Designed miniproteins, single chains, continued (4). Designs and how they scored, part 83

Each design is a single chain, and the fold is of that chain. pLDDT is the mean over its residues in the fold that is shown.

## One batch from the design tools (miniprotein)

Design m14874
Fold by ESMFold2-Fast:
Structure m14874 (fold): chain A 98 residues (1-98)
Amino acid sequence: DAYLAELRRLIAQGKSLVDAVRELARKAGLTPEQIRDLEGYTELLLREEYPVAEAFRSIALTEMDLQGASPAQLATFRALADAVRAVVDELRRERALR
């Protein structure tokens, strides 16, 4: 996953996860509203509120679809959200080992 690799790279360079997500989402061509939704998802995951984060993600994707987002935009949001979830799971495992 290209997004997962890029998030890992940005974090390794000293960026916070939220800053890395914002930069990557903007580069991927998401709108300011979609970037804000991805930031909200990231913050909920970092608070370990997984059921709330997944509900928020589902609502955000449904709202994008209802507002006429293209299949490419929906796929990009899903791919970025999946990469964010994977990074949070990695950071949580690293924290548990320390």
Scores: mean pLDDT 85

Design m14875
Fold by ESMFold2-Fast:
Structure m14875 (fold): chain A 82 residues (1-82)
Amino acid sequence: MEEEKEKLKKEVLQKLSNQYTAESILRTAAELEGKDPSELDEKIKAIKEAIKDVEAGKYEEALKHPELSEEVKELLKKILEL
């Protein structure tokens, strides 16, 4: 059970890292185009907090961030059901 949680935790962190990279690219593009990056800044902030929560084993707290991808939310739910 702990081994299964560790595997899912690593998968969640990888997907969060991928989402962070994608949103950071979009944020940079928005800034270069003179668009307001504030929504992307808030989303990136939520992803960073979710990464910290997952690293600390706070899966329920991480799941409270609505900005997370559906894949990440489903994996977090699986961890909580173990």
Scores: mean pLDDT 82

Design m14876
Fold by ESMFold2-Fast:
Structure m14876 (fold): chain A 102 residues (1-102)
Amino acid sequence: SEVVPVSEEEMRERLEEELAELERILPSADPAMQAAIRAALRVARRYLAEGKPLVAAALAQLAAAVALGDEETAARLAAQARALGIAQADIDEAVAVGRAEA
C-alpha cells in the first residue's frame, strides 16, 4: 500500500483549522482547558509565522500538556520534539509558555 506523504501546506491548513476550533471553544472551556488552549495558540502562532508547521504542532501540544500539569505527556512530547530535531531552546520556550499560562 502506498502511503501518500502529507505536504507542509496540508499540515499548516489542518493545524490552522484546529487552532480556529480551539479559539471557538475557549470562552466555554473550564479554566484548566482555557490555560492549555491559550498556551497552544501562543506557541502554534509563533512557529506558523516562522513557516514551521511541524514545529508549531509539536510544541503547541507540549505547551498545552505543561499548562495542564500533565508531566507524563509533557515528558513524552518533549522527547518526540527532540527526536524530530527541534532545538532544545524552542522546547524550553514551549515549556515556559505552558507554565506561564497555567
Scores: mean pLDDT 85

Design m14877
Fold by ESMFold2-Fast:
Structure m14877 (fold): chain A 91 residues (1-91)
Amino acid sequence: SQADMDARVARIRNMVDTLVANNDTFTARQVAAFEVHVDLTLNNQTQSTSDAEVQQRVDARTAQYRAQGIDTFNRDDFRARVDARIAQLMA
């Protein structure tokens, strides 16, 4: 339902708020791992996706960031990336 989706988005945003309150810098792998978590959570696939598939998706996204010369993200960039991904998945 829309209410269930809104609740999942709120949980993700609360996690981002907690992470940026406690951290100044995020590695490309940490951001990639969180984006994969967002994808799985919003598609309700957290329990149906294998650890091997999660690792493969994280490795692929981490490699994409490194190919762009991105090794770390600041708080604002991390928040913006998560917000953009949520918007893309909700479209």
Scores: mean pLDDT 85

Design m14878
Fold by ESMFold2-Fast:
Structure m14878 (fold): chain A 81 residues (1-81)
Amino acid sequence: MLKWPDEETVKEANKLIKEFLEEADKIISTVEDPKLRAKMVALAVGAAIRAIGLLLEGASPEEVRKVMEEGLKEIKELAEK
């Protein structure tokens, strides 16, 4: 069921997604392998899309934060391998 988020929820979610993408970019920029870098970018974009999907299902900003934290953890783990 699709539910449009309220303006305050959109504002908070946009802030969380922006902070996540900025943090992901810092990690991705340290990676020299172009294939690994592309995979990390795909993970970052995928996490952002998943967060937007959850918002449309009526998720809270806290649920968006958890998705962003999970995505960032996956990117960090990928950078260590």
Scores: mean pLDDT 79

Design m14879
Fold by ESMFold2-Fast:
Parts: sequence; structure tokens; C-alpha cells
Structure m14879 (fold): chain A 67 residues (1-67)
Amino acid sequence: MIDQEAVDEALVLIYIGIANIDYKNGNKDAALESYEKAKELVEKSNLTPERKEEMLAYIDKKIEEIK
């Protein structure tokens, strides 16, 4: 069961990483899509409420930076 939480977190981090790279390269639309996907994955994940809040706050800050 704990392995599923780790997998969910890893998937979120992968999408955040992809989005960060796209943003640095000027691909704002691709970055936004990847951040939004990461946010959706956090909401559907088996992560603790505390960890979800932490990750969502980070993603929301990154989305704000795109504009």
C-alpha cells in the first residue's frame, strides 16, 4: 500500500519536472498543461492531506509564474 503512495508522488514529481523544463525553454503552454496534470494527479493520489496541500501550493505558485 505504501508503494502506491510512493508511485503517485513519483508521477506528480515527473510531471512537475517536465513542466519546469518546458517553462525554462519558453514552452509556456506545454508547461501549463503538465502543471495542471500534476495538480489533477495530486488530487486523485493516495498522498496524505498535508503532502497534497504542500504539492498543490508549489504547483499553484508555478502556474502563477507562467503569467
Scores: mean pLDDT 81

Design m14880
Fold by ESMFold2-Fast:
Structure m14880 (fold): chain A 89 residues (1-89)
Amino acid sequence: SEVEKLRQELEEIERAIREAERILRSSTNLVRIQEVREGLKELAVRARRMIAEAERNPEVPQSLIDRLREALRRAERLIRQAERQIAKL
């Protein structure tokens, strides 16, 4: 179903965000942090598209839309964290 597909894609995004957070907590390598920042920007674009699609579909549970919005907020916070780390290097 479309709902199950959105759930699976959201779970992929959530896993990628957790991995990015781990890398940013341990890395001091400028190139690696820049790569993580760009990856997070791509995740944010994907999450925004999925939110727009989900909001147009009345069959999508509100809980799934809320999880997508939280994933977007987390990605945006991590982008700002990566930018601060880059500025200090």
Scores: mean pLDDT 90

Design m14881
Fold by ESMFold2-Fast:
Structure m14881 (fold): chain A 92 residues (1-92)
Amino acid sequence: SQAAQYLNQAARAIRQGDYVSAADYIRQAADIIAQQPDSSAIAPLRQIADILRSDGRDASAAYIDRAIAYLQQGDGPTAAGYLNRAATLLRG
């Protein structure tokens, strides 16, 4: 899915310390997830949360974890809301 592709790009950006690009990719994925909850997004979101925790960005990681929980329930709009909150924190 396009959402999973954007989230894989976000994970790569975070690994490179580019939180601004990561935030933009997460927002693009959120826009897609709001219309279509896609379980293929869960794996890259878990990867993002793990990287953010290792970087000490616990608040952003917690919002990603909440997005995963709502996505598992098929609630795309609520999941997207939490992804947008995570993206806002990543930009500062």
Scores: mean pLDDT 91

Design m14882
Fold by ESMFold2-Fast:
Structure m14882 (fold): chain A 71 residues (1-71)
Amino acid sequence: SEYMLASIIAIELAPKLGVPVKAAVDAALRLVENPEVDIEELAEELSKKYGVPKEKVKELIKAIREELEKT
């Protein structure tokens, strides 16, 4: 499913970008569930929830979106 694919992409990208796997998977699932979600707002929410810099989360969200577009 698209949820499983997004989760795998998140798990692979998380260590590369210095983001916890839990946060990356949450971001990926949120993107699949709501493709139109505002990246800035999602990054801010996840940054506060997981204690990760917003800029790193935003970079992860963009990277996941790019990989999903390639598949």
Scores: mean pLDDT 83

Design m14883
Fold by ESMFold2-Fast:
Structure m14883 (fold): chain A 87 residues (1-87)
Amino acid sequence: SLLDIAEEFSKKLLEILKDASEETKKIAESMSKMLIDYANDPRASAASFATVMRWLVDELLSDPNVSEEQKKKIEELLKEALAKIEA
């Protein structure tokens, strides 16, 4: 389900960012909540869910306080999640 994908993505995202600044962690937590709330909306579609997830990832990839190693892991996480949505 989209909710399972959102929860797994959020858990892994927060693990990737565990050593990031408190500000970046709070942003990631807020983004995770928005993604889970969206996935829990009965009107959520796979396509719009993927769009929201990509938008949130783009914001994190634009953060200069996120390391290149963390960015690479976040991109890999996005690819995994998108593959599950397409399956």
Scores: mean pLDDT 82

Design m14884
Fold by ESMFold2-Fast:
Structure m14884 (fold): chain A 88 residues (1-88)
Amino acid sequence: DIKEQIDYFKKLVDIMEARIRKEAEEAGEKYVQENKFENPEIARLRAMAEKVGELAKRLDKYFRDIAEKMLAEVESQLKELEEQYKKE
């Protein structure tokens, strides 16, 4: 049944999104731990954005579109934090 195949595909997408998010978060945490930064949250989000961008390049077009959406979310959070720190 086409509906069952679509439901399986959606579950596969959710698994891939969870894996990309986990790898991005781990990369951000590792980068902050290995380096000293005055603005650690900005450094973390930059490392996360770089990791998501790297993963997007290695996926097929379908999974790349999902990774690009996640990257836009992380970059939005990064810009908000950078604007907050610049107000000092």
Scores: mean pLDDT 72

Design m14885
Fold by ESMFold2-Fast:
Structure m14885 (fold): chain A 75 residues (1-75)
Amino acid sequence: SEELRKKIEELEEKAKRYEKEGNKDKAVQAYVERAALLAQLGDYEGAIESLEKALKLQPDNEQTRKMLEVLKELS
């Protein structure tokens, strides 16, 4: 769990960095990966927050929207 927690923190910093750089594709990828790891830990609220940030960057991303809907049904 400690190693997974470090990975989640790394992905958050990576996503924020890409967001500042204007690299929306890589920022979305990092937020989606972070959401998957948070969901594995049972942190559905954290996973939803990450996917909402991804969707703000790419509102037309169908896959991200579907993942968010599934997670909201599980929470």
Scores: mean pLDDT 86

Design m14886
Fold by ESMFold2-Fast:
Structure m14886 (fold): chain A 63 residues (1-63)
Amino acid sequence: MTREQQLADTRAGIAEVEAEISRLEKQLADAKKRGEDVTELERQLAILYTALGILRAAEDFLS
């Protein structure tokens, strides 16, 4: 694969992870409003933020 293809794929991955974070943040807000246990949603968000950090580091390396 070329660096250009890897950079494009990495940027697409960043956009997808950001969209998933936004979706889960909305679910988290709704769950908090209902007084529900949010531990699992917070765990999922932590994983996605970690993935986002890795993808951003990869984008920086490929740029």
Scores: mean pLDDT 84

Design m14887
Fold by ESMFold2-Fast:
Structure m14887 (fold): chain A 66 residues (1-66)
Amino acid sequence: EEERLKKHRELLKKIIEETSKGPENALTYSEFLELRKAIVDGASYEELKELIEHGKKLSKRYAELA
């Protein structure tokens, strides 16, 4: 339980740092809301990591096609 809270905080910090690095690494508004909901609902670290990676891939592909 305490380990879960620590990983939760680390993941949030990583998300903030990644989104601050540039728009190509930023999550869309809908992806950010989905992550926030998953965190509140107590999703695992692995589930949150999958959501982040999927969102980043989609954002990058969208930018490349535009």
Scores: mean pLDDT 60

Design m14888
Fold by ESMFold2-Fast:
Structure m14888 (fold): chain A 90 residues (1-90)
Amino acid sequence: MKEKEEEIKARVDEVYARFRKELEEILNSTLPKEEKLQRLDEVRARVGRELIELFSEAKKLNLQEAVDYINKRGVEFGKEYEKAKKEIEK
């Protein structure tokens, strides 16, 4: 079970790393504000779906440590999203 918890945590970290990279690409792009917001929402929706899938898997396997990790990273994801959104909306 420890190996499976570490596997899920690693996958969460991969999702978050991709999210951070995509945020940087959007923020550094020369796209109009409206297009940046649209891309940000698309990234948020995709990341949200991936985290929900990992959460469901962790819950089915009764991996509480992985569940707690996903919840913690989900909060961090939400904060980074809101920060980026406010930065674009200025």
Scores: mean pLDDT 85

Design m14889
Fold by ESMFold2-Fast:
Structure m14889 (fold): chain A 64 residues (1-64)
Amino acid sequence: VLVHTIKVGDQEITITITPESVEVEVKGPMTEEGKKAAEEAIAKFMPVAELLRERLAALVRLAE
């Protein structure tokens, strides 16, 4: 599994990538500006997260 953490102002975004899913958790106070910035950061990283998920699934099948 892969974990990627993004810090945007006072918010901490944790993206957990498993072979089956991509999970996003946001912690910290959420201002309008902070929420928008967090959503933009998540949207920009999501294509990379999906690619990593596919690669992880292939690696896990190999390791089994």
Scores: mean pLDDT 75

Design m14890
Fold by ESMFold2-Fast:
Structure m14890 (fold): chain A 118 residues (1-118)
Amino acid sequence: GADAEVEEALVRMEEAARKSTDPLDQEAIDYAMRAVAAARQAVSGVLTPEEARAIGDEAIKKLEEIAKQSTDPERQKAINELIKAVRDVVDAAVAGDPAGLARNTRKVSEYAEKLAKA
């Protein structure tokens, strides 16, 4: 089901963070995971949509700060792609769309893996 796909994507993100040798890449993946966890809790009714949006917006703000610290154009592009995917995850959660949450969380895991390899 959709929640199982979110769990699988979170496991893949944890693996990407562990394989990363760059502290900024690891920090970026950690913030993306926080936003995904909040979105998952909103869809399950543990958090309100407003609480998930606030956590997501703070994570996005931190990701934007990390992107500004990068001097590598490819890494900066990868972080910006991660930011967009995280934004789509939060939007799906606020809309109460479990299928959209699963699809966009899978994209977050793909961009996290790409960032860890950069």
Scores: mean pLDDT 88

Design m14891
Fold by ESMFold2-Fast:
Structure m14891 (fold): chain A 90 residues (1-90)
Amino acid sequence: SPEEARRLAREVEQLILELLKKGYDPETIAERILSVLREEDPELAERFEKLRKYKGPVEAIRETIDYLARENRLDLLRKIVEELKKMLAD
């Protein structure tokens, strides 16, 4: 559902803000997202790494989450949410 994809994308954004408030570096958050992408979608992981190299970790995350929401990639959005929640628990 496009509505569910938008809700998950907003949840990812909120989790990232909480991680930043907890003192996590944007590069560390990007690396955790990249680890999920490498396991689930290697082609998207390559795209993420190119964005990270040229635009930095914040823009790579933003563009990738926006892409996943537009493409209704609920599978990847849910796995990213789970990984970021694990980081908050640590």
Scores: mean pLDDT 88

Design m14892
Fold by ESMFold2-Fast:
Structure m14892 (fold): chain A 66 residues (1-66)
Amino acid sequence: SEEEIEEILTPLVGNRAAAVASFLIKEPESLKNIDTLSAFLIEHFNLPENKRAALEQALIKLLEKQ
């Protein structure tokens, strides 16, 4: 769910977690390419580059829950 995605992302991206979760609900197929998705999220939502590795791990966790 969007709430579960937001909960997983909040420690990494703070107040941007809701916007990122909303995007992932709209574009679930994006989870099929974690490298491309993480790069897109960093650029599009202006997230900290130093969080990219942690973001990739969170996205893998989300994929495993599906």
Scores: mean pLDDT 78

Design m14893
Fold by ESMFold2-Fast:
Order: structure tokens, then sequence, then C-alpha cells
Structure m14893 (fold): chain A 71 residues (1-71)
């Protein structure tokens, strides 16, 4: 499903952002804002899905969050 793939990409992007170093207060604020925006997009996708598709998405998110990216 395109929605499932989109949500998986958003989760991956959020994880990448969390791993990025910040060099200023401005960068830290921008990073927090981007993470919040991505979280909102993921939530919107979940709310737009039927229960079966939402279950598949939650499974994928849990798998991705349980395996941090390599350093």
Amino acid sequence: SEKLEKAEELVRKMLELKEQPVHSEEEAEEKAEQITEIGGEINDIILSLDPESAKELMKRILEMMGAPPPP
C-alpha cells in the first residue's frame, strides 16, 4: 500500500533526524519542529486507514523502532 510505504519512509526520516547532531539552538528547534511535523503526518495516515491496514502499519513501525539504525 502506498500509505504504508509513505508512513514507513516518514518513520525512517524521523529516526534519521533524531540521530543527526545539532550545532546550535536554531538547529535544535528546527529538528524538533520537523520531528513534530513528521509525527503528525504519520498520525494522519494511521487515522485514514482501515483497521487491517492500520495493524500492518503499526507492526512495521514497531519493527523499525525496535531496530535503531547502525552508527
Scores: mean pLDDT 76

Design m14894
Fold by ESMFold2-Fast:
Structure m14894 (fold): chain A 67 residues (1-67)
Amino acid sequence: MSRRLEVEARAGVVMVAAATKYALFGDEKARELLDRAARISNEVRHDPSVDLEEAEREVEELEKEVK
């Protein structure tokens, strides 16, 4: 996959995990992670000037926090 598609896919996985956690447990931190992942996904999808290295780093942090 292209790096852009990979980052978008990874952000999508975080969104699903965070949304599930929020829905099942009412975890407000999960809602914050969902919002952050959605923002990254939208930026990567729609902004050709996005820094993919920085986006990857942010997604890695979100993957760590959503667990």
Scores: mean pLDDT 81

Design m14895
Fold by ESMFold2-Fast:
Structure m14895 (fold): chain A 74 residues (1-74)
Amino acid sequence: SAKERAIAALEAMARLLEEAGELELAATVRQVIDEVRKSDDPRGAVTYARVALAELRRHHPELAAELEARLPPL
């Protein structure tokens, strides 16, 4: 589902951030995952994932490229 794809993208993003030493940003992404899991709004889930990916691409383009290579399209 769209919600499952969004959660998978956010979890992969959190792991990459943790590997890069960006622990505070990774914790923020994990908080978003918890909020997405509690919501029955699949559009909101996809929107959160897309916004998070856009912010990652702005600040860490190399991590965004690695994430996009690992995930199916959102």
Scores: mean pLDDT 77

Design m14896
Fold by ESMFold2-Fast:
Structure m14896 (fold): chain A 76 residues (1-76)
Amino acid sequence: SREELVQQARDSLLRELQGLLDGSSLSPERKEELLRRAQELLDRLAQAILDHDADGLAEAGAGLEALYRELVELRQ
């Protein structure tokens, strides 16, 4: 179903982000904070897809892009 595909995509993206965080030299507390932000953004993205909310999709997507850019900069 669409809901199952959305949940699978959310979980896959979360696992990828967690892998990036685990490979970083950040403190455990900072890693937990960033993982929580990722979970919140991915939950909002999933909900926007299910609700056909184009504005919510764009906002959550931009938030995830900003988070990925932050992680790349932190890894230098």
Scores: mean pLDDT 81

Design m14897
Fold by ESMFold2-Fast:
Structure m14897 (fold): chain A 74 residues (1-74)
Amino acid sequence: MRMSKGGLDETLRDALLAKELEDIKASSSREEKIENAARVVVEMELDEAEIRELAETLGLDIEELKKAVEEVRK
């Protein structure tokens, strides 16, 4: 741990999440939304707070999203 930057900038985080949210919302089913959200978490290396915000925004359960993230990481 050599950087104390705190991850993404607020503006950049919002822009990236807004773009990914559009793609996730285009999902045909709730299961597909969870899968796509989990991929975004892994690809962007989102922190716990960011995962929580994403789940709330998409109306997903945080526990289900975290489980899907572990599945994607395998």
Scores: mean pLDDT 71

Design m14898
Fold by ESMFold2-Fast:
Structure m14898 (fold): chain A 69 residues (1-69)
Amino acid sequence: TQAAIDQAIALLQQAADAARQGDFDRMRQLVQQAADLLETQAGLPVDVEASLEAVIRAAQQGKPVVTPG
């Protein structure tokens, strides 16, 4: 659902914030939660590695993470 996608985007934003703080363990946990949410509730296959790259890039640029959806 759209609500699940919105929640996943919020989790990815939190992951970017964790990456900025140097908490890469927290970042990976949040990305995994977002991936699980998208796969189980929205039916979207998620490339976790690509998502991690996007989060790290967003953290470096100070931008919100946008996933295809």
Scores: mean pLDDT 71

Design m14899
Fold by ESMFold2-Fast:
Structure m14899 (fold): chain A 100 residues (1-100)
Amino acid sequence: SKKDIELAKELAKAVAVIEMVEKGLSVTEVREKAREKLLEALEKLGIKLSEEEIEKIVDEAVGYALGVKTQMELEKSKELLEKAKEKYEEILKYIKEKTE
């Protein structure tokens, strides 16, 4: 059913995010894990999709996970930049106070 296919797509996305973001696997390894879990779910649900449809779902799942990872790294990079600026000002203040 359409609902079962949507569930399988969401499963592939969830697997891709977990394997890429939490476990730090490569894009190739994430693709393989997402495909494996997708195929297992489709078999249990009695759904047959073409290889093209399977690859499209896997591609969308990997793309989604890359987006999540990129957003998380961007926020982390912003935090590290602000921390570096604060440390720079703190050190400059210390040097100035010690030399006055």
Scores: mean pLDDT 84

Design m14900
Fold by ESMFold2-Fast:
Structure m14900 (fold): chain A 60 residues (1-60)
Amino acid sequence: SMEEEERRLERAVEDARRKMGAVLDTTRPDLSEEEKEELIERGERTVRVQLEQRLEEERR
C-alpha cells in the first residue's frame, strides 16, 4: 500500500542518516559536530528527494 511504501521510505531515510553519521565519524574526524550534522541533514534531504522521485515514477 502507499502507506507501507511511505513508511519504508521514512525508515530508509533514517537508516541512511545513521550510516552517514557513522561514516563521518570514521572518515572525517576533522569535522565539528555541527558540520557533521549539517552534512547528514543535506544527505538525508537528498536521499528523501531521490526516493520520493522514484516512488512517483513507479506510481504513474
Scores: mean pLDDT 79

Design m14901
Fold by ESMFold2-Fast:
Structure m14901 (fold): chain A 73 residues (1-73)
Amino acid sequence: MLEEAIRTLERAIALIEEQAPLPRGVLETMAREIKELLEKAGLPELAERAERAILDQDATELRRILEELKKIL
Protein backbone atom coordinates (compact mmCIF):
# COMPACT_ATOMS: atom_id res chain seq x y z
CA MET A 1 0.00 0.00 0.00
CA LEU A 2 2.69 2.57 0.90
CA GLU A 3 4.71 1.78 -2.28
CA GLU A 4 1.51 2.22 -4.33
CA ALA A 5 0.76 5.52 -2.54
CA ILE A 6 4.33 6.74 -3.27
CA ARG A 7 4.00 5.74 -6.95
CA THR A 8 0.60 7.46 -7.29
CA LEU A 9 1.92 10.58 -5.54
CA GLU A 10 4.99 10.72 -7.84
CA ARG A 11 2.67 10.57 -10.89
CA ALA A 12 0.45 13.31 -9.42
CA ILE A 13 3.47 15.59 -8.83
CA ALA A 14 4.73 15.03 -12.40
CA LEU A 15 1.30 15.79 -13.92
CA ILE A 16 0.84 18.94 -11.82
CA GLU A 17 4.36 20.24 -12.61
CA GLU A 18 4.16 19.46 -16.37
CA GLN A 19 0.46 19.96 -17.21
CA ALA A 20 -1.18 22.26 -14.62
CA PRO A 21 -3.95 23.29 -14.55
CA LEU A 22 -5.40 19.76 -14.60
CA PRO A 23 -9.12 18.95 -15.19
CA ARG A 24 -11.20 18.71 -11.99
CA GLY A 25 -12.14 15.07 -12.67
CA VAL A 26 -8.46 14.05 -12.89
CA LEU A 27 -7.65 15.89 -9.63
CA GLU A 28 -10.65 14.35 -7.80
CA THR A 29 -9.70 10.83 -8.97
CA MET A 30 -6.04 11.23 -7.91
CA ALA A 31 -7.04 12.80 -4.57
CA ARG A 32 -9.48 9.95 -3.80
CA GLU A 33 -6.96 7.22 -4.75
CA ILE A 34 -4.14 8.71 -2.66
CA LYS A 35 -6.45 9.33 0.31
CA GLU A 36 -7.72 5.72 0.28
CA LEU A 37 -4.19 4.29 0.03
CA LEU A 38 -2.87 6.43 2.90
CA GLU A 39 -5.91 5.76 5.12
CA LYS A 40 -5.47 1.99 4.56
CA ALA A 41 -1.79 2.41 5.52
CA GLY A 42 -2.88 3.98 8.85
CA LEU A 43 -1.82 7.53 7.92
CA PRO A 44 -5.09 9.55 8.05
CA GLU A 45 -3.36 12.92 8.66
CA LEU A 46 -1.12 12.47 5.60
CA ALA A 47 -4.20 11.31 3.65
CA GLU A 48 -5.99 14.62 4.39
CA ARG A 49 -2.86 16.67 3.58
CA ALA A 50 -2.31 14.81 0.28
CA GLU A 51 -5.98 15.16 -0.78
CA ARG A 52 -5.88 18.93 -0.18
CA ALA A 53 -2.48 19.37 -1.85
CA ILE A 54 -3.64 17.51 -4.99
CA LEU A 55 -6.87 19.54 -5.22
CA ASP A 56 -4.84 22.75 -4.72
CA GLN A 57 -2.22 21.50 -7.24
CA ASP A 58 0.50 22.25 -4.64
CA ALA A 59 3.49 20.30 -5.95
CA THR A 60 5.76 21.63 -3.17
CA GLU A 61 3.51 20.22 -0.41
CA LEU A 62 3.14 16.93 -2.34
CA ARG A 63 6.96 16.61 -2.49
CA ARG A 64 7.12 17.11 1.32
CA ILE A 65 4.50 14.38 1.82
CA LEU A 66 6.44 12.09 -0.55
CA GLU A 67 9.64 12.56 1.53
CA GLU A 68 7.71 11.73 4.74
CA LEU A 69 6.30 8.54 3.15
CA LYS A 70 9.75 7.41 1.97
CA LYS A 71 11.04 7.74 5.56
CA ILE A 72 8.22 5.47 6.84
CA LEU A 73 9.03 2.69 4.34
Scores: mean pLDDT 82

Design m14902
Fold by ESMFold2-Fast:
Structure m14902 (fold): chain A 64 residues (1-64)
Amino acid sequence: MLNEEALKRAEEAGREVGRKHKDDPLTAQKEGIRKGREIGREYGSNVDLAAQAGAMAAVVEALR
């Protein structure tokens, strides 16, 4: 399971990635996955869920 802090940090990192890739949601998703995985590993949490959280936050932010 993702702990609450790992989830929050993955989402925040994803939003930052999305802000940098406003018109490229595919690149935002790919970089969001990468950042989420890094955070998941750092917290010893579920890496796949952290990657998904980062990706979703990045895509949502890129499409705003």
Scores: mean pLDDT 79

Design m14903
Fold by ESMFold2-Fast:
Structure m14903 (fold): chain A 76 residues (1-76)
Amino acid sequence: SLKEKLEKLKKQVTEAVILGKPLNDDNPLVKKLSELIEEMNRAKEAQDREKYYQYLGEINIVYNKFIKELKEIEKG
């Protein structure tokens, strides 16, 4: 069902963000999160603290947008 697919995607994306691992999905917000996670990991490896925290902040913003969008789909 659509609800089960959305719940599975929510779990996978949440785990990807927590573990710092990119996830392949056609959802534009998931794609953006994966790109930001990769950039954050590159900044961490380069010991670029400013870029690391910049990307971490952007991940939080995009993740919150993704969660909000899923909640709206679940309601309607």
Scores: mean pLDDT 84

Design m14904
Fold by ESMFold2-Fast:
Structure m14904 (fold): chain A 69 residues (1-69)
Amino acid sequence: GKEEAIELLKEAGLSEEEAERLVNGGIQLIKDLGAAAGGQLLRRELLEKGLSEEEANRVVELVIEAAKE
C-alpha cells in the first residue's frame, strides 16, 4: 500500500518528503487518469528520479493498490 511504496522510495535514495509527494501525486494521477495512463506517468517520473525499472514497476503496483481505496 501507500506506506510500503514510501518505504521502497526511501530505500531507493529519495527523502521521506519526496517519497510522500511522489506517492500522493501518483495516487491522484491514477484516480484522475486510470491505472494504465496514471501508472505510466508515475513510472516515467520514477525512472527520471533514478530508480531502476524493477523498483519503479514495484512502486507503481503499490500506488495502484493504494488508489483503489
Scores: mean pLDDT 85

Design m14905
Fold by ESMFold2-Fast:
Structure m14905 (fold): chain A 89 residues (1-89)
Amino acid sequence: DAELDEAIREAIEHLRKAIEATEDEEVRARLADAGSRAITALVQGNAEAAREALRELEALVAESELSPEAREHLAKAIEAGRRAIELIE
């Protein structure tokens, strides 16, 4: 599915940019872990697991000190991930 593949690619790209814009190494590692699990669930077509992983990522964002640039990319990654979930049947 081209639309699903595009949404997943967009989520990966913005997650990568958010991680690269994050200076705290511990926060960066936690974002990479939660993000990786979200992307894995999306690639596997597991909408419920993807929703749970995205919620965990959102919680990490809320508790962590992030630059405006990192927050913007992470918001776009989460939006793309949610769009990918809507395309999974």
Scores: mean pLDDT 85

Design m14906
Fold by ESMFold2-Fast:
Structure m14906 (fold): chain A 112 residues (1-112)
Amino acid sequence: DDAKHVQRLQDALNKVKNSDEDELERLARHSPDPLLRLIANLVLSMDEEQRERFFSLLEQYIAVQQRILQLQQQLQQSSGSEKQQLQREIDELLQQGAKLGKEITDMLIKYG
């Protein structure tokens, strides 16, 4: 479920953003959630400016994915020209999501 995956990513981001250094170390070593371990380990390798950039990119990615899910739901209830307009907006957002995903992956390679 894409919606559950996006929500899980948002929850992981919120947890990491609200954690101090001691909690980040705990999450990195001991979290049962592999996504939380990954993000916490990554953030621990970053300075404040790098963390701000990473959080910004991930927030933008999550927002794009949430918008895609909303538009896909609207698409199922749409017809004619509205359906065509929604499909074009989804296609644009998929391209934006791919670009953001690449930038996030580049940070994972650089700091992980």
Scores: mean pLDDT 88

Design m14907
Fold by ESMFold2-Fast:
Structure m14907 (fold): chain A 100 residues (1-100)
Amino acid sequence: KVESLKETFERLLERFKETEDLEDLEKALKAIYLAHLEDVEVGIELLEKFTEALKSASEELQKKAVEALKNLLKWLEKNRPEDKEFIEKVREAIEELEKL
């Protein structure tokens, strides 16, 4: 199940790099979240890969990604506050992208 989510994430990330489609961005974030539910370390790994890919993306796309990550962060803090390690990694991703 986790391997399938990793493959789905990688396909969505490659499509997103080409299309800059917000739908592909949202699906990639959902794959990261679902991977985190199965394995926190895998979820963090995929989030880090996502953040690195966005550093090379357009400024407009980086803004959309930050907005999506902030929405995810708010949802996590409200619904899954116990996921402290993942929440901190989402905050780090937001900070890294906002510094660009």
Scores: mean pLDDT 82

Design m14908
Fold by ESMFold2-Fast:
Structure m14908 (fold): chain A 66 residues (1-66)
Amino acid sequence: SSSTQQKIQELVQQMQELQDQASKLYREHATVTPAGEVTAPKEVRQQLNDIGQQLNDLMQQLDELK
């Protein structure tokens, strides 16, 4: 089960790194419109969407190991 524990740790680390990347993108690029909507440039929004997809894939892999 050490192999399974290593895979879980690797997946968790990757998820943490992606969450940190997303937080940094929001912090550096997010703006608040006069209407109170939080937004970011299209390229940043695409990167955030890609991170979200990667997180979903990693979560699914983690669930398969449970």
Scores: mean pLDDT 82

